Designed miniproteins, single chains, continued (4). Designs and how they scored, part 100

Each design is a single chain, and the fold is of that chain. pLDDT is the mean over its residues in the fold that is shown.

## One batch from the design tools (miniprotein)

Design m15465
Fold by ESMFold2-Fast:
Structure m15465 (fold): chain A 100 residues (1-100)
Amino acid sequence: SLLEELRRAYEELKKLVDEIIAKSTDPEVQEAARRFLLAADELLEAIEKGYPKEVLRSLIERFRAAADELIAKVTDPEFQKKLRELADRLVEIAERLLEE
């Protein structure tokens, strides 16, 4: 259930980031987006493989930092809002999985 919600949030984030990359000609936005997707991929893989909680907390912090960097670099307020909402949702689900 929670793992399925995590995968759904990840897929929604990936689609949004792919749209941002497609619409942006700014190399800094593209690089921040790539780093963000990598951080999201690493977090999802670590959760699915059952990595230790200390490792997962570190990856959640890395994911948050990458999200903040991407949000700061995108200029579209609608993309900023959607990125924040989806990133916060993914973190909420990940933290609930850590409490189990």
Scores: mean pLDDT 86

Design m15466
Fold by ESMFold2-Fast:
Structure m15466 (fold): chain A 63 residues (1-63)
Amino acid sequence: GPPEHPPGGNDASTPEGREKAAETLARVLLEYGKVDEKQAEEIKEMYIAGTPSEEIGKKVLES
């Protein structure tokens, strides 16, 4: 049947979109060596919880 929501949603305005955006952000940060795997998990959780991007950026800089 059809998907219940758009596949590959990059829109962070939905809960599912926020989770996907958080995964993408964590992956990019890991690939660039900005954070460790554990810190990437924390950033993911912060993003899903709706933490402002500035606060997440601070977490990255402290990592």
Scores: mean pLDDT 70

Design m15467
Fold by ESMFold2-Fast:
Structure m15467 (fold): chain A 63 residues (1-63)
Amino acid sequence: SEVEEEIKKAIEALEAGKKDEATKHLVRLVILAPEKAAEIQAAGVALKNGDYEKAIEHLKKLL
């Protein structure tokens, strides 16, 4: 699905340490899947705190 592909792109950006790219994917995910907003926001908070591993864990729960 488009949502799953966007989640995978967000995870790839996080694994590459590309904070700005990851943030763009998280913003797009909130628009594509507003019902998943709470978990996407949790990933965003983790990313803001520099906790890339936790951000990835939150996103993997959505797959």
Scores: mean pLDDT 86

Design m15468
Fold by ESMFold2-Fast:
Structure m15468 (fold): chain A 76 residues (1-76)
Amino acid sequence: LDSEITLSMFEMEASVVLGEEHPQKLADDYLKLAEKYKKQGRYDLAKVYEEVAELARKGDLEGAAEKIREYGRKLS
Protein backbone atom coordinates (compact mmCIF):
# COMPACT_ATOMS: atom_id res chain seq x y z
CA LEU A 1 0.00 0.00 0.00
CA ASP A 2 1.97 2.96 -1.32
CA SER A 3 1.83 5.79 -3.86
CA GLU A 4 3.38 3.62 -6.59
CA ILE A 5 0.44 1.20 -6.42
CA THR A 6 -2.01 4.08 -6.92
CA LEU A 7 -0.06 5.31 -9.96
CA SER A 8 0.16 1.78 -11.40
CA MET A 9 -3.61 1.29 -11.06
CA PHE A 10 -4.27 4.58 -12.85
CA GLU A 11 -2.01 3.42 -15.69
CA MET A 12 -3.72 0.01 -15.74
CA GLU A 13 -7.16 1.63 -16.08
CA ALA A 14 -5.95 3.77 -18.99
CA SER A 15 -4.37 0.71 -20.65
CA VAL A 16 -7.60 -1.31 -20.30
CA VAL A 17 -9.55 1.43 -22.10
CA LEU A 18 -6.91 1.70 -24.85
CA GLY A 19 -6.57 -2.09 -25.08
CA GLU A 20 -10.20 -2.66 -26.13
CA GLU A 21 -9.04 -3.76 -29.61
CA HIS A 22 -6.47 -6.23 -28.19
CA PRO A 23 -7.71 -7.63 -24.84
CA GLN A 24 -5.65 -10.84 -25.13
CA LYS A 25 -2.44 -8.87 -25.70
CA LEU A 26 -3.28 -6.64 -22.75
CA ALA A 27 -3.85 -9.72 -20.56
CA ASP A 28 -0.49 -11.20 -21.60
CA ASP A 29 1.31 -7.94 -20.80
CA TYR A 30 -0.28 -7.78 -17.34
CA LEU A 31 0.62 -11.41 -16.58
CA LYS A 32 4.26 -10.66 -17.44
CA LEU A 33 4.18 -7.72 -15.02
CA ALA A 34 2.57 -9.91 -12.34
CA GLU A 35 5.39 -12.49 -12.65
CA LYS A 36 8.00 -9.71 -12.51
CA TYR A 37 6.52 -8.32 -9.29
CA LYS A 38 6.20 -11.79 -7.74
CA LYS A 39 9.93 -12.32 -8.30
CA GLN A 40 10.56 -8.97 -6.59
CA GLY A 41 8.39 -9.96 -3.59
CA ARG A 42 5.67 -7.43 -4.38
CA TYR A 43 2.82 -9.92 -4.08
CA ASP A 44 0.04 -7.37 -3.50
CA LEU A 45 0.82 -5.61 -6.78
CA ALA A 46 1.30 -8.95 -8.57
CA LYS A 47 -2.16 -10.08 -7.41
CA VAL A 48 -3.77 -6.93 -8.82
CA TYR A 49 -2.12 -7.42 -12.22
CA GLU A 50 -3.04 -11.12 -12.25
CA GLU A 51 -6.73 -10.51 -11.50
CA VAL A 52 -6.99 -7.71 -14.06
CA ALA A 53 -5.22 -9.91 -16.64
CA GLU A 54 -7.72 -12.75 -16.14
CA LEU A 55 -10.66 -10.40 -16.68
CA ALA A 56 -9.03 -8.89 -19.78
CA ARG A 57 -8.26 -12.38 -21.14
CA LYS A 58 -11.97 -13.21 -20.91
CA GLY A 59 -12.72 -10.03 -22.89
CA ASP A 60 -14.30 -8.43 -19.81
CA LEU A 61 -12.59 -5.06 -20.11
CA GLU A 62 -15.35 -3.38 -18.08
CA GLY A 63 -14.79 -5.88 -15.26
CA ALA A 64 -11.03 -5.31 -15.49
CA ALA A 65 -11.51 -1.54 -15.20
CA GLU A 66 -13.90 -1.97 -12.26
CA LYS A 67 -11.36 -4.24 -10.51
CA ILE A 68 -8.74 -1.50 -10.85
CA ARG A 69 -11.18 1.11 -9.49
CA GLU A 70 -12.08 -1.19 -6.56
CA TYR A 71 -8.41 -1.50 -5.57
CA GLY A 72 -8.05 2.27 -5.91
CA ARG A 73 -10.99 2.85 -3.58
CA LYS A 74 -9.52 0.46 -0.99
CA LEU A 75 -6.26 2.47 -0.98
CA SER A 76 -7.95 5.86 -0.78
Scores: mean pLDDT 69

Design m15469
Fold by ESMFold2-Fast:
Structure m15469 (fold): chain A 99 residues (1-99)
Amino acid sequence: MAEVEKLIAEGDALYRKGLEAEAQGNRDEAIKLYEEAVEKYEEAVALAPDDMDAQIKLSLARMRLSIAKYGGAPNPEMEKISTEGSRRALESRGLEYVP
């Protein structure tokens, strides 16, 4: 429906502005923009609960909002451990880890 497509487009614009604000270090503005994007995608999903594009975009916006609010990765050491784990898993399977 045209209404669902419009809500998705509005959510996409807000999500993009949120990414730009976050890249500039404006975390508070990014959080507000991501919350508005989530609201638009939630309205789209409510109108078309079987629309996969709306569902995927809602999930991504919610994940990005959570990362902006709660930091996602708690510290650089956890990222380092995760990267090392991935490399060892690939090496144990005879595959080369390429960063």
Scores: mean pLDDT 72

Design m15470
Fold by ESMFold2-Fast:
Structure m15470 (fold): chain A 74 residues (1-74)
Amino acid sequence: SSQVEAAIKFIEDVLKEELAKTDNEEAKKELQRIAEETIKELRENPNASEEEILKLLNDFLARVNRVLKEEKAK
């Protein structure tokens, strides 16, 4: 669906921006993994509702923020 495609593009754009902001190789690898897992879930559920897509995006952003917080702690 167009909503799933828009969500995937959003995830790709966030990943690109965050990868450009960090030099930590472990953080980069974890961010890539989180993005790949979320994109896979979206692709496996092409008929996902808007509510389900928003939940996946919110979970994605929470996971990204956790990685960034852990990077700053070390």
Scores: mean pLDDT 85

Design m15471
Fold by ESMFold2-Fast:
Structure m15471 (fold): chain A 58 residues (1-58)
Amino acid sequence: SKEKVLLQMKKLLLQIVIDSERWVLENAPALSDAQRQRMRQNIAILEQKIEELEKRIA
């Protein structure tokens, strides 16, 4: 359905953001500990949102 396609697109966009933030955490040595912690918390929130979207798509 069209709704499921939009949910899949939203999931893909969230995954791109997660992957980008993970790349920055692994490859940017100039980040402060506080910045790293905020990014890890943001990743966790986005991963939870993806799980919620997957339940709606299933």
Scores: mean pLDDT 86

Design m15472
Fold by ESMFold2-Fast:
Structure m15472 (fold): chain A 95 residues (1-95)
Amino acid sequence: SQEEQDLKNVEEYAKLNKDELGYEMTVKGKKVSAEEALDILSERLGLSREEVRELIREAAERGLLSPEIVDKLEKGELLSNNELNRMEMAIHLVR
């Protein structure tokens, strides 16, 4: 039940437009590269890019983040605001 609650919290957080970038990504369909996503999360969370990457892997192993998002990040594919927000919340839950 805790894992189900954590997943619901991630889904709700994913819907948020927290800043001008989030608004552009949601309303205008702008996507960010994997490198830009790591930089954004590093800045928002006060963590190194390496720490962000490690916590994303831990979150995926706990089922808080889909394998598809991890795969996109590893392949350098473009990420949506929803995916960026999911990664941020998942890191908060595993930290």
Scores: mean pLDDT 79

Design m15473
Fold by ESMFold2-Fast:
Structure m15473 (fold): chain A 89 residues (1-89)
Amino acid sequence: NEKTEKVQQLETILQDPNTTLEEKKLILLQIYKLDQEKAEELANKYLSPEDRQNFLKYVKGLPSEVIDHHIKEKIQYLSPDLKKQLEAL
């Protein structure tokens, strides 16, 4: 399942200690678009309680086109390695 494989690869980025909080939020936005329930689980696992609450409040009710726009825009400012990994998915 392509969706499940993408989510698994995105979770690997969340596990990398070099991934910043802003990068984690971007990865979680991408997962949220694919699987909202899994994104909530991963936010609970990889974010502090405060950052998780702020993330969930932010994403609830966002249309998918707004999420797409934010992902596309923010990807331009990621590290070259992380950008390449996300573009490969």
Scores: mean pLDDT 77

Design m15474
Fold by ESMFold2-Fast:
Structure m15474 (fold): chain A 59 residues (1-59)
Amino acid sequence: EIPVLPEKLKNKLIELAKQLETDDPATREAIRLWISEVLGIDVSDLTPEEIIEILKSLP
């Protein structure tokens, strides 16, 4: 189940999802956790591209 997000928050999360390509595993985990909390879904096994697609598909 995916919540409706404000445009500003949606764009911010898309920018954070692009940072999932970082080599720092702690930063990747922090970004995934924040996105999971906002979307209310587990994104731990999703690719950055899949996360961005989900975020862009939101109203």
Scores: mean pLDDT 73

Design m15475
Fold by ESMFold2-Fast:
Structure m15475 (fold): chain A 74 residues (1-74)
Amino acid sequence: EVERLRAEAEELEKKGKELSDEGNKLYTQADNSTDPEERKKLKEEADKKFIESGKYESRAMQARLEAERLEAAR
């Protein structure tokens, strides 16, 4: 179970990082845009990616804490 939880945490962390990277790209694109509406839309899309990334990070942390707790109980 500990190994499964660690593998799950690793997968969730990878997905979270991919979403965070996408959000950062959208933010960079927004900063380079001269159109206020386009800038706003790109930042809103980036914020959605960061929120989703944060959910994956939260789940990964919970899985790691659970794995640590189970390992400590050995």
Scores: mean pLDDT 83

Design m15476
Fold by ESMFold2-Fast:
Structure m15476 (fold): chain A 89 residues (1-89)
Amino acid sequence: MLMLTIKIYARNKETGEESVVLSLVYVAEEEEIEETIKEIEEQKPAIEEYLKEKGLELVKIEYEITEATEEEGRALREELAATVKQIMD
């Protein structure tokens, strides 16, 4: 099981400061991670437009892949499921 951390770096057009504007974590098998990265790369123009509307400029999308234990994967999935349930309720 692998853990994919996706960080979107953007620069504020007024200040020139670069920051992480979005951080996402997924736990999945290698094949699912590769598919997720591909989907995000295909959506890059949409991400750029979204950031421009907020006065931000896309600097880069960073992907970090680490090995996750089954316990770490389960904990992250349970936390995500609890958050989704709270939003849907």
Scores: mean pLDDT 73

Design m15477
Fold by ESMFold2-Fast:
Structure m15477 (fold): chain A 120 residues (1-120)
Amino acid sequence: NPCQLIKNQKERVACSAFRVKGLLILGYDASEEDMNLVRENADLIQELTETSIINKEPEKTQIYVAATVALILLDQGYTPEEVVKILKRKFPTLPESLILKIVENAKKVLESKSVEELEK
């Protein structure tokens, strides 16, 4: 689970919440472990949903969800080309150039085993 690589508790919980949302958007069932983590941290997830970051920057929230979905699909053995097609269908408001960058960055995260390199 790539979210387990995140050292900050709030960021790790946010990652797991967006992972659960990404799985549900794809029509997959979220794992019991991921669902329990979301339930146990419901107050923090509610705070993150209502906070200035998510409410003021909805496009960044969509990018984060799309990145989480890309990580899940690549980890499950989908090709980058298949993941791009899925993201274009599920996130039609995101430009194709950004979807391509999200998929490439997600691939690099899985290869490096570190999420800290994703923003550099």
Scores: mean pLDDT 64

Design m15478
Fold by ESMFold2-Fast:
Structure m15478 (fold): chain A 71 residues (1-71)
Amino acid sequence: SPPPIYVNVSIDLKEVTPEEAVKKAREQLDAARDTAIKMGRKLIVTASMDPAIQKEVQKLADEAQKRLEKE
C-alpha cells in the first residue's frame, strides 16, 4: 500500500480569529483528503493549536478519515 499522507495543521490565534483558523484548517484538510482519496492513501493529521479550535479541527480530521474509508 502507498505510504500515508501526513498533514500538520498549525494555526496561531494571535494572527487570525478562531473562525478563520477553523476555515483554514478545513481547507487544508479537504485538500489533503481529496488527494488521499485520489491516490488511495491514508490520511494522518496532527494539530498544533488552542484546545477549543483543536476540538473542531479534530472533528474535521475524523470526517476526512471517514470519507476516505467510504472510498
Scores: mean pLDDT 68

Design m15479
Fold by ESMFold2-Fast:
Formats: C-alpha cells, structure tokens, sequence
Structure m15479 (fold): chain A 83 residues (1-83)
C-alpha cells in the first residue's frame, strides 16, 4: 500500500520530466541530446530504480544513445510505458 503510493508519485514525476524533455529535445544538438539521455539514465538508476518499468526505460535510453532509435521516438516510447 505505501509502496504503491510511492510508485505512483515516482511514475508521475518521471512522466513530467520526460514530457518536458520531449518538448525541447528537437532544439538540442546531437551532443546535447546524448548528454540529456545520459542524465536521464543516471536519474532512472538512482531515483527510479524501484519502478517495474525501469529496466525497459533504461533499454530505450541506451538505444537512443547508440543511435538505434531517434530521440523523439525514445521519449515517446518511455511516455507510453509510463502510461
């Protein structure tokens, strides 16, 4: 019960952060986009590691950093997972 409440808050906070990132990602250089995803990965590993979706979100971040998917597509998929 207490864990469910924390999970809901953590998911909401991460959703808000990713939504803001998606709004500005297309205005950033390739280097800045990679730095943004590295910062997001560190945040997920430290603050949101207990979320059931954390491993899947980290995989999408790694795919974006490696250029396997576009930054916008990665953020869209992360938001879909958090929904």
Amino acid sequence: MVEDFREEIDRALLTMRVSVMKRYVDTLSEEEQIQLFRQLKQLVETEYSDLPEAPQIKALIDDAIEGKISPKEALDKILDILS
Scores: mean pLDDT 83

Design m15480
Fold by ESMFold2-Fast:
Structure m15480 (fold): chain A 82 residues (1-82)
Amino acid sequence: MKMRELPKDVQEKIDALKAEIRALLAQYEAETDPEKQRALLEKMIAKYKELIKVIEESPNPDEILLSMARMALSVAKIALER
């Protein structure tokens, strides 16, 4: 069956998670302490995992959004393991 746009309530949850991730990214860019930067990356990784879960549990998963979240998670993991 063809899938359509995400339901509005699911989209609102995704938008909230994206806002939290943007706030963490801003904190990460402002942080000068490497240990605190690593802690912020770990928090971002947790939020990306939650975002992926919300998309997967939605009745109409958005493949583009899922791919975006997966790529962002991979980048954050690489930065953490450097």
Scores: mean pLDDT 77

Design m15481
Fold by ESMFold2-Fast:
Structure m15481 (fold): chain A 86 residues (1-86)
Amino acid sequence: SQEEIEQQFLKAIELAEGLLEKLKEEAAKAKTEEEKEEVIKQLEKLRKDLDEVIELGKKLNVSQEILEKFEKLKEKVEEEIEKIKK
């Protein structure tokens, strides 16, 4: 059902938010350029995964409200990448 699909997307948002929080902690603990590069790599993968989930959500007619939550999370991931690269 559409409701089951949307519930799965809401769970995916929670998992992605948890992963972002974990990666922010790893970035704060990173002492070497190599450790920072590994965190950036994981954040860039998360950004790519979020793009794919947004495209899938559009194809499955997921609500605009849920899609906007993914877009906002993607923006937060991009902001974190920029902070680490500085």
Scores: mean pLDDT 88

Design m15482
Fold by ESMFold2-Fast:
Structure m15482 (fold): chain A 68 residues (1-68)
Amino acid sequence: SMKEEKALELLEEYLKSSDAAVRAAAKELRELVEKGDIEGAIKAAQKLLKSSNPEVVELGKKVLELLE
């Protein structure tokens, strides 16, 4: 799916973040998307919106925009 390919490209960028929490969130989302668990990836991204870390929240929003 083109949406899944774009999500993986986005996640690769966030895996390069200097913030360990952002890299951890991106890694978990990448693993879910790579195994085709799109419902799990959406649920995980929704949980990121509750983070106190604005970069983690932005990651969650962008992944939801691509997968919804």
Scores: mean pLDDT 86

Design m15483
Fold by ESMFold2-Fast:
Structure m15483 (fold): chain A 94 residues (1-94)
Amino acid sequence: MEKAKEELLERARRLGVSEEEIEIIEKLINTTDDDEVQELMAKLFELLSNLKSEELDKITERASKVEEELKDLPANIRAAARALEVIEVAKEKE
């Protein structure tokens, strides 16, 4: 568990994410509340509101792959991994 959390945070740092984006990732990693997970993911998408349809399709494909690969991990950890996929796609256009 702790190793997965550290790997997600290290990936976020390597992506050069904003302070607001890293805060969302850290909150996702540490929450045990499914409602909070949904709220944090919604907040992340609000920060990335300029995403195009093609980027959303790519995010959906990557998110599905992450869910399958990490299906045995808690929902909050899977959500943090999905959030990193969203951020990575958004950063690819900068």
Scores: mean pLDDT 75

Design m15484
Fold by ESMFold2-Fast:
Structure m15484 (fold): chain A 84 residues (1-84)
Amino acid sequence: EDPTKQLITTGAFRHMVDVAKTDIQKAADQAVDFLSELNINISQDELNSLSPKDRMKTAIQKALDNNLISKSDAERLLKRVEEI
């Protein structure tokens, strides 16, 4: 709920979605690593069961669940990932 934290996180995910247009695997890896630095860990078993696109979607959902991005921004980011 920190406005500064949400601004930084939204900017990071916006950049990662732009990377995803050229390399979805790299973008998904960057998103998972970013969340891990914030102590939000996705298990390796979960990651191994998901496509790179679904990993990116899972990372966005985890950011939303932890109030790191707004619901409106999460919906826009998820839509952009779906269009890749």
Scores: mean pLDDT 82

Design m15485
Fold by ESMFold2-Fast:
Structure m15485 (fold): chain A 83 residues (1-83)
Amino acid sequence: GRVEVEFSNLVNAGAETTQVTVTNLTDGSETTILVKPGGSKEPTVVKTYVLPPGPSTVSLTVKAGQTVEVLAEGARPLTLTNP
């Protein structure tokens, strides 16, 4: 299945980027996403999302039988399972 994750009130929203880590708890793989509130120019080697002010949605694909953990800096971890 497909899960959409909304990022709002990110800690360090005044910084150029906020780091979000997505950990697949089923296979142990980890992906780092840099999220920019409002958008700024930044050279980075990781996937970057530019978010408008306020609530923003990033689409993540969680395959059947997989569990992923989403951790934004300063937020509580969010665990998503596609049974």
Scores: mean pLDDT 54

Design m15486
Fold by ESMFold2-Fast:
Structure m15486 (fold): chain A 75 residues (1-75)
Amino acid sequence: EERRRREEDRRRMEEWKAEFRARLDANSALREGMAQGLGAMAISSAKLSKDSAAYQAQARATEARLLAEAAAAGA
């Protein structure tokens, strides 16, 4: 019956559209996950750079203090 076949075709079309949308959403989620991963790596790298700069500043301050103390103690 033509009416039955049209209903089945419509259901099949709707199922196909749902599956296509699900795959599109999965692809978008993958792209977002990759962008988030890159962002997390950039933040981590920036933090390491900042922490390294702070450590270097502290090391230089400590070195300057030790040199001043050595100069004061140097007879």
Scores: mean pLDDT 75

Design m15487
Fold by ESMFold2-Fast:
Order: structure tokens, then C-alpha cells, then sequence
Structure m15487 (fold): chain A 77 residues (1-77)
């Protein structure tokens, strides 16, 4: 695998992980499960650090938006 292909795979994996955590948190919010939302926010913050280390600025911005939305949902519970 080339360095370029490795970066593409890493970006794709991050995108999937972000989507999964976001869906888990939204489903938890429907059930009033604050702990699961907090866990998802923590995992998204770790994914943000990974995206930042890879220079994926658009991915970082998307994670920041997801975290902000989840924090707003947590405040309403």
C-alpha cells in the first residue's frame, strides 16, 4: 500500500467512526442515556486529535460540529 492509499484508508475509517459515534449518541438521546452521549463525545474528541494529526481540516471541522450538537442534546436531557 502506498502512503497516499494509507492516508485515504485512514480518512475513510475516521469518517465511518465519526458517523457511528454520532448515530449511537443520537439514539442514546432518544432514550435519555446521558452516559452513552458523554462516551460518544469523548470518542469523537479522540477522533478529532487523530484527524488533526493527519491534517484533515475539513474532518476536524465536521467532528467539532458533531461534538457541539451532542453537547446541546446533553444539556437538554
Amino acid sequence: MTEEQEREVEEGVLDLQIAVEYVIAKNAAKKGDKETIEDAINRLEELRKQAESLGLEDTVARIDEAIAELKKMLEKL
Scores: mean pLDDT 81

Design m15488
Fold by ESMFold2-Fast:
Structure m15488 (fold): chain A 94 residues (1-94)
Amino acid sequence: SRVYATYSEDDVRALIAQAKALLDEAQKLLDQGEKTGDKSLLTQASVKVSSAMLLAGEALSAAQQLGNKALEAEAQELIERGRELSERIDKVAA
């Protein structure tokens, strides 16, 4: 099924910016949790990665409907970054 775009490019940029900020915060929490062994920091990092991936996925869908290939690529990079951070969190938590 195709979804009709209700987002502006500015809305997509805002979603991308928020997803990026959440991934940056998740990276800091992961680095601290890895150094200290504090599993609560790893849990917080995981929650932020999950939220970032939801926002990046919404941005990707909206960018595709707008036909903006640059925003689509930025959203895809954030999804990949979130996937890599999630994998690293799982390995550190094991």
Scores: mean pLDDT 87

Design m15489
Fold by ESMFold2-Fast:
Structure m15489 (fold): chain A 62 residues (1-62)
Amino acid sequence: TTVEAFEDNGKLYLKTTQGDLTLTRLAQTQEEIDLAQKLLDERKQQQQENLKLRLEFFALYG
């Protein structure tokens, strides 16, 4: 089971995938919103780190 978060039209959603079944649900409680924001932030940080290492590399001072 995979849980992902995404933003659409200013709203946060949680997407759960089990095999070929996908369920998308709007984050409406504070707990769901916090989870969605956490997942989005982690994903954004992963992408930023990867891009930085590949294009800017950690030697930003060179």
Scores: mean pLDDT 73

Design m15490
Fold by ESMFold2-Fast:
Structure m15490 (fold): chain A 71 residues (1-71)
Amino acid sequence: KKEELYEIMKAEIESGKLTTKQLAELMVRLAKEYKLSVEEAEEVVERLRKEGYLTEKQAEYIKKVLRKELK
């Protein structure tokens, strides 16, 4: 489930077609679909940041949206 979210988000980031806001919206939708907690979704964001797919600023924004939408 977390691995699936990671692979989808990685592919979308690499495509370059989505804005940071659209990436956050997609991640909220997929986290709800996979029944992930906010903590589990934040782990995926942190992994994407550590592996160089997201900047610090993008990761902070997405985590903020996840905390608001999944709680």
Scores: mean pLDDT 87

Design m15491
Fold by ESMFold2-Fast:
Structure m15491 (fold): chain A 58 residues (1-58)
Amino acid sequence: APRVIELHPEMTDEELDELGRRVTEALAAAKSLQEAQDRIFEVLEEHNRRVRERLAAA
């Protein structure tokens, strides 16, 4: 079943812009709707992980 992923609330504007770019790349690279969904899910998980790592390093 598809998992719901929520965006981390403590994003910077730069991180939001980067997320937008990565989502656009994922959509452009996908050959099917299912592949697009899988790639977007991966992008969202990676984005949230990077935000948490930045906050932990501060």
Scores: mean pLDDT 77

Design m15492
Fold by ESMFold2-Fast:
Structure m15492 (fold): chain A 100 residues (1-100)
Amino acid sequence: SVEELEKLGNEINELIDELFEAFENNDVKKAKEIIKRLREIARKLRELGYERSAEAIEELVRAAEKAIEEGFSPEAIKEVQEAAMKAHEALVEELNKEAE
């Protein structure tokens, strides 16, 4: 439903903000907890039929895991930023389809 997608989208936005805060603080434990929750949300999005949003969040998770492995390098963080933008675009597109 559109209400479920809006709720998950709001949680994703909050988690993305927390993820970048974890990167700034070099908080690997917090980053991993956020990644785990994003994985759970991606699964829920797939169950609801929002495959594009699910795929974009899974790409974000992969970029974030790489950033942890590379010690929060500027290049890896940039890839996370790009993946976060794509996730936002996918969520907006699927919200617009539900509204129409």
Scores: mean pLDDT 87

Design m15493
Fold by ESMFold2-Fast:
Structure m15493 (fold): chain A 97 residues (1-97)
Amino acid sequence: MSDEELKREAVIKLTAAGILAAGLTVASEEERRALAEAVRELLLEVARILEELGKREAAERVRELAERALALAEAGDVEGAIRAVLEAARVAEEALE
């Protein structure tokens, strides 16, 4: 896979994670868990792509933020979970430049 294809996959996954994270504001408790787990999975895939691109520090930060987003969502801190996802997107986007 080319670096350009990897970057494209990362952007698509970040976009999907952002859309699902926005859903946390209107989700039921059961839906919130499922959405948070889906967001975590997408961010972990982004981290793997960043690692393939040699962006190890960004990959480690995105993994940390993915786990934080899930933990905050499970604790009912929806605003905190969304902030963690947005920070992960910022870190990944900067690393992909």
Scores: mean pLDDT 87

Design m15494
Fold by ESMFold2-Fast:
Structure m15494 (fold): chain A 91 residues (1-91)
Amino acid sequence: MKITITDPVLQEAVDRLAERLGVSREEAAEILYNAFKKMPYYNPATGTKSYKKLSEEEKAALDALIEAARRHAGNDFLVDSLEYAKKVSEE
């Protein structure tokens, strides 16, 4: 998946996370980025299947991203992929 700061889904996710945690948009973006670094789909090329468990704030970031993706047409694959990666990271 390709995600950029200018993507509407990512922008909505960052805004939602900032509101939920009471932090700035920049802080919310860093939390979301850190969550991606711990998810299996972020580093598929490392050959290692190990990943770190998500913190509560990182789980909130992924929930915000999944919710934003659901609100934008054509993101069914992205939603399914994010929900799967989150579930695997929580196990």
Scores: mean pLDDT 64

Design m15495
Fold by ESMFold2-Fast:
Structure m15495 (fold): chain A 99 residues (1-99)
Amino acid sequence: DDTIRDMIEKTETENLVQELREAIAAKDVERVARLLKKIARRAMPEDPELADEAIELVDEAVAAGDDDAVLEAAKAALPYVEAGDYLGATKAIIETLKK
């Protein structure tokens, strides 16, 4: 059932990409922040410390009212999510929010 598993993973990634695009277009910062944390959690098996750092930075940006930084982090992460590269997406989130 590797083929079925691969199809489920692809569908979940495509759904996440679509949700993120819609949230960015709507400038729904709260939804974008939730999706960015979901992306970081998907990187947790590879690098749990990096995932935790990304989640903390997203929460800090939201608490600071830095809506532009949250939206820019989402835009920076989007190409990596489209490629299924959740580790790369998580790094892009951190790099954007540390500016």
Scores: mean pLDDT 82

Design m15496
Fold by ESMFold2-Fast:
Structure m15496 (fold): chain A 68 residues (1-68)
Amino acid sequence: MTQEELQELIRELSKKHEENPNLRGFVIAEYDENNNLVGVEVVEVEEDTPEALKKLVEAFNKALEKLK
């Protein structure tokens, strides 16, 4: 994924939030020491709930596996 693709993804999540204020998107982007984008995980949740937290933890763990 390029930086431009990441920006478009953020824009799409922003539009979804405008259409449904309870829908929130979280993006976890990982960069190496040379500022190259090496991993992206996306989580969409309809409100801040314990279930949403579990999805965020799963996305974060998946992102960490890519850093090995």
Scores: mean pLDDT 69

Design m15497
Fold by ESMFold2-Fast:
Structure m15497 (fold): chain A 64 residues (1-64)
Amino acid sequence: STEVEQLAVEIVSKLPVPDDQREQAVKEVTTAIEAFSSAGFPLTLAGKMAEAIFREDLRAEKVT
């Protein structure tokens, strides 16, 4: 869905992802949003859940 892809782009723009890795990050966030949406979560909540998970993963990677 184009709406899911647009939401993924917005989420990735809020994350500290290097420009050369943004395309891959958008793909991964899109997949996560689609997975949550398929599980029955509203798109808005699916996006927030994906953002929280990816933000925490990036934070953990920098701390370790």
Scores: mean pLDDT 77

Design m15498
Fold by ESMFold2-Fast:
Structure m15498 (fold): chain A 96 residues (1-96)
Amino acid sequence: EELEKLAEELGISVSDVRIDLRAEEVQKNREALEKEVAELTQRYKDLIAQPKTPEVERERKEVIDRLVDLGVAELPYAIQKAIERNKKLVEEERKK
C-alpha cells in the first residue's frame, strides 16, 4: 500500500496516516529543517565571501555535505510528494 510507504517516510504507523496527516506535526518538522538549512546556507555564503584557501574549501564541502544530509534537495520534496499522492488518492476515491 502507498499509505505504508507514507507512514514509513513520516516515521508513523499506518493507522495514523489519514486524509489529515498530522499536518501540525509535519509542519513543525519542516520548520525545524528549514531553520537549520537557512543557518547552513548563511554559513556557506560567508565561506564563499572569504579567499579560497584549503581550509575554506574544506569547510564549504562540509557545509554542502550537511545540507545534502538534511535533504535540502530531496527529503522535503519526498515528504511533500508523499502528502500530494495521499491527497490525490483520497480525491479520486471520493469521485467514485
Scores: mean pLDDT 59

Design m15499
Fold by ESMFold2-Fast:
Structure m15499 (fold): chain A 66 residues (1-66)
Amino acid sequence: SPLDEAKKRLDELVSKAPEEIKEQLQSVKNRVVKWMEENPDPALIEQRLSAAEQHFDHLNAEAARR
């Protein structure tokens, strides 16, 4: 399902993140997954996943500058 694929993608992004921000990304993932479960439209799930991936990229870039 789109939700299961999105959850796997988010889990992969958290696992690859720097250790110092994994807890922060896990928190973001939990909020995004809850939103997707409450809005189970495939197009909305895809849009939210893209937004979450951009947010993760931003947080990773911030961590790299510290």
Scores: mean pLDDT 83

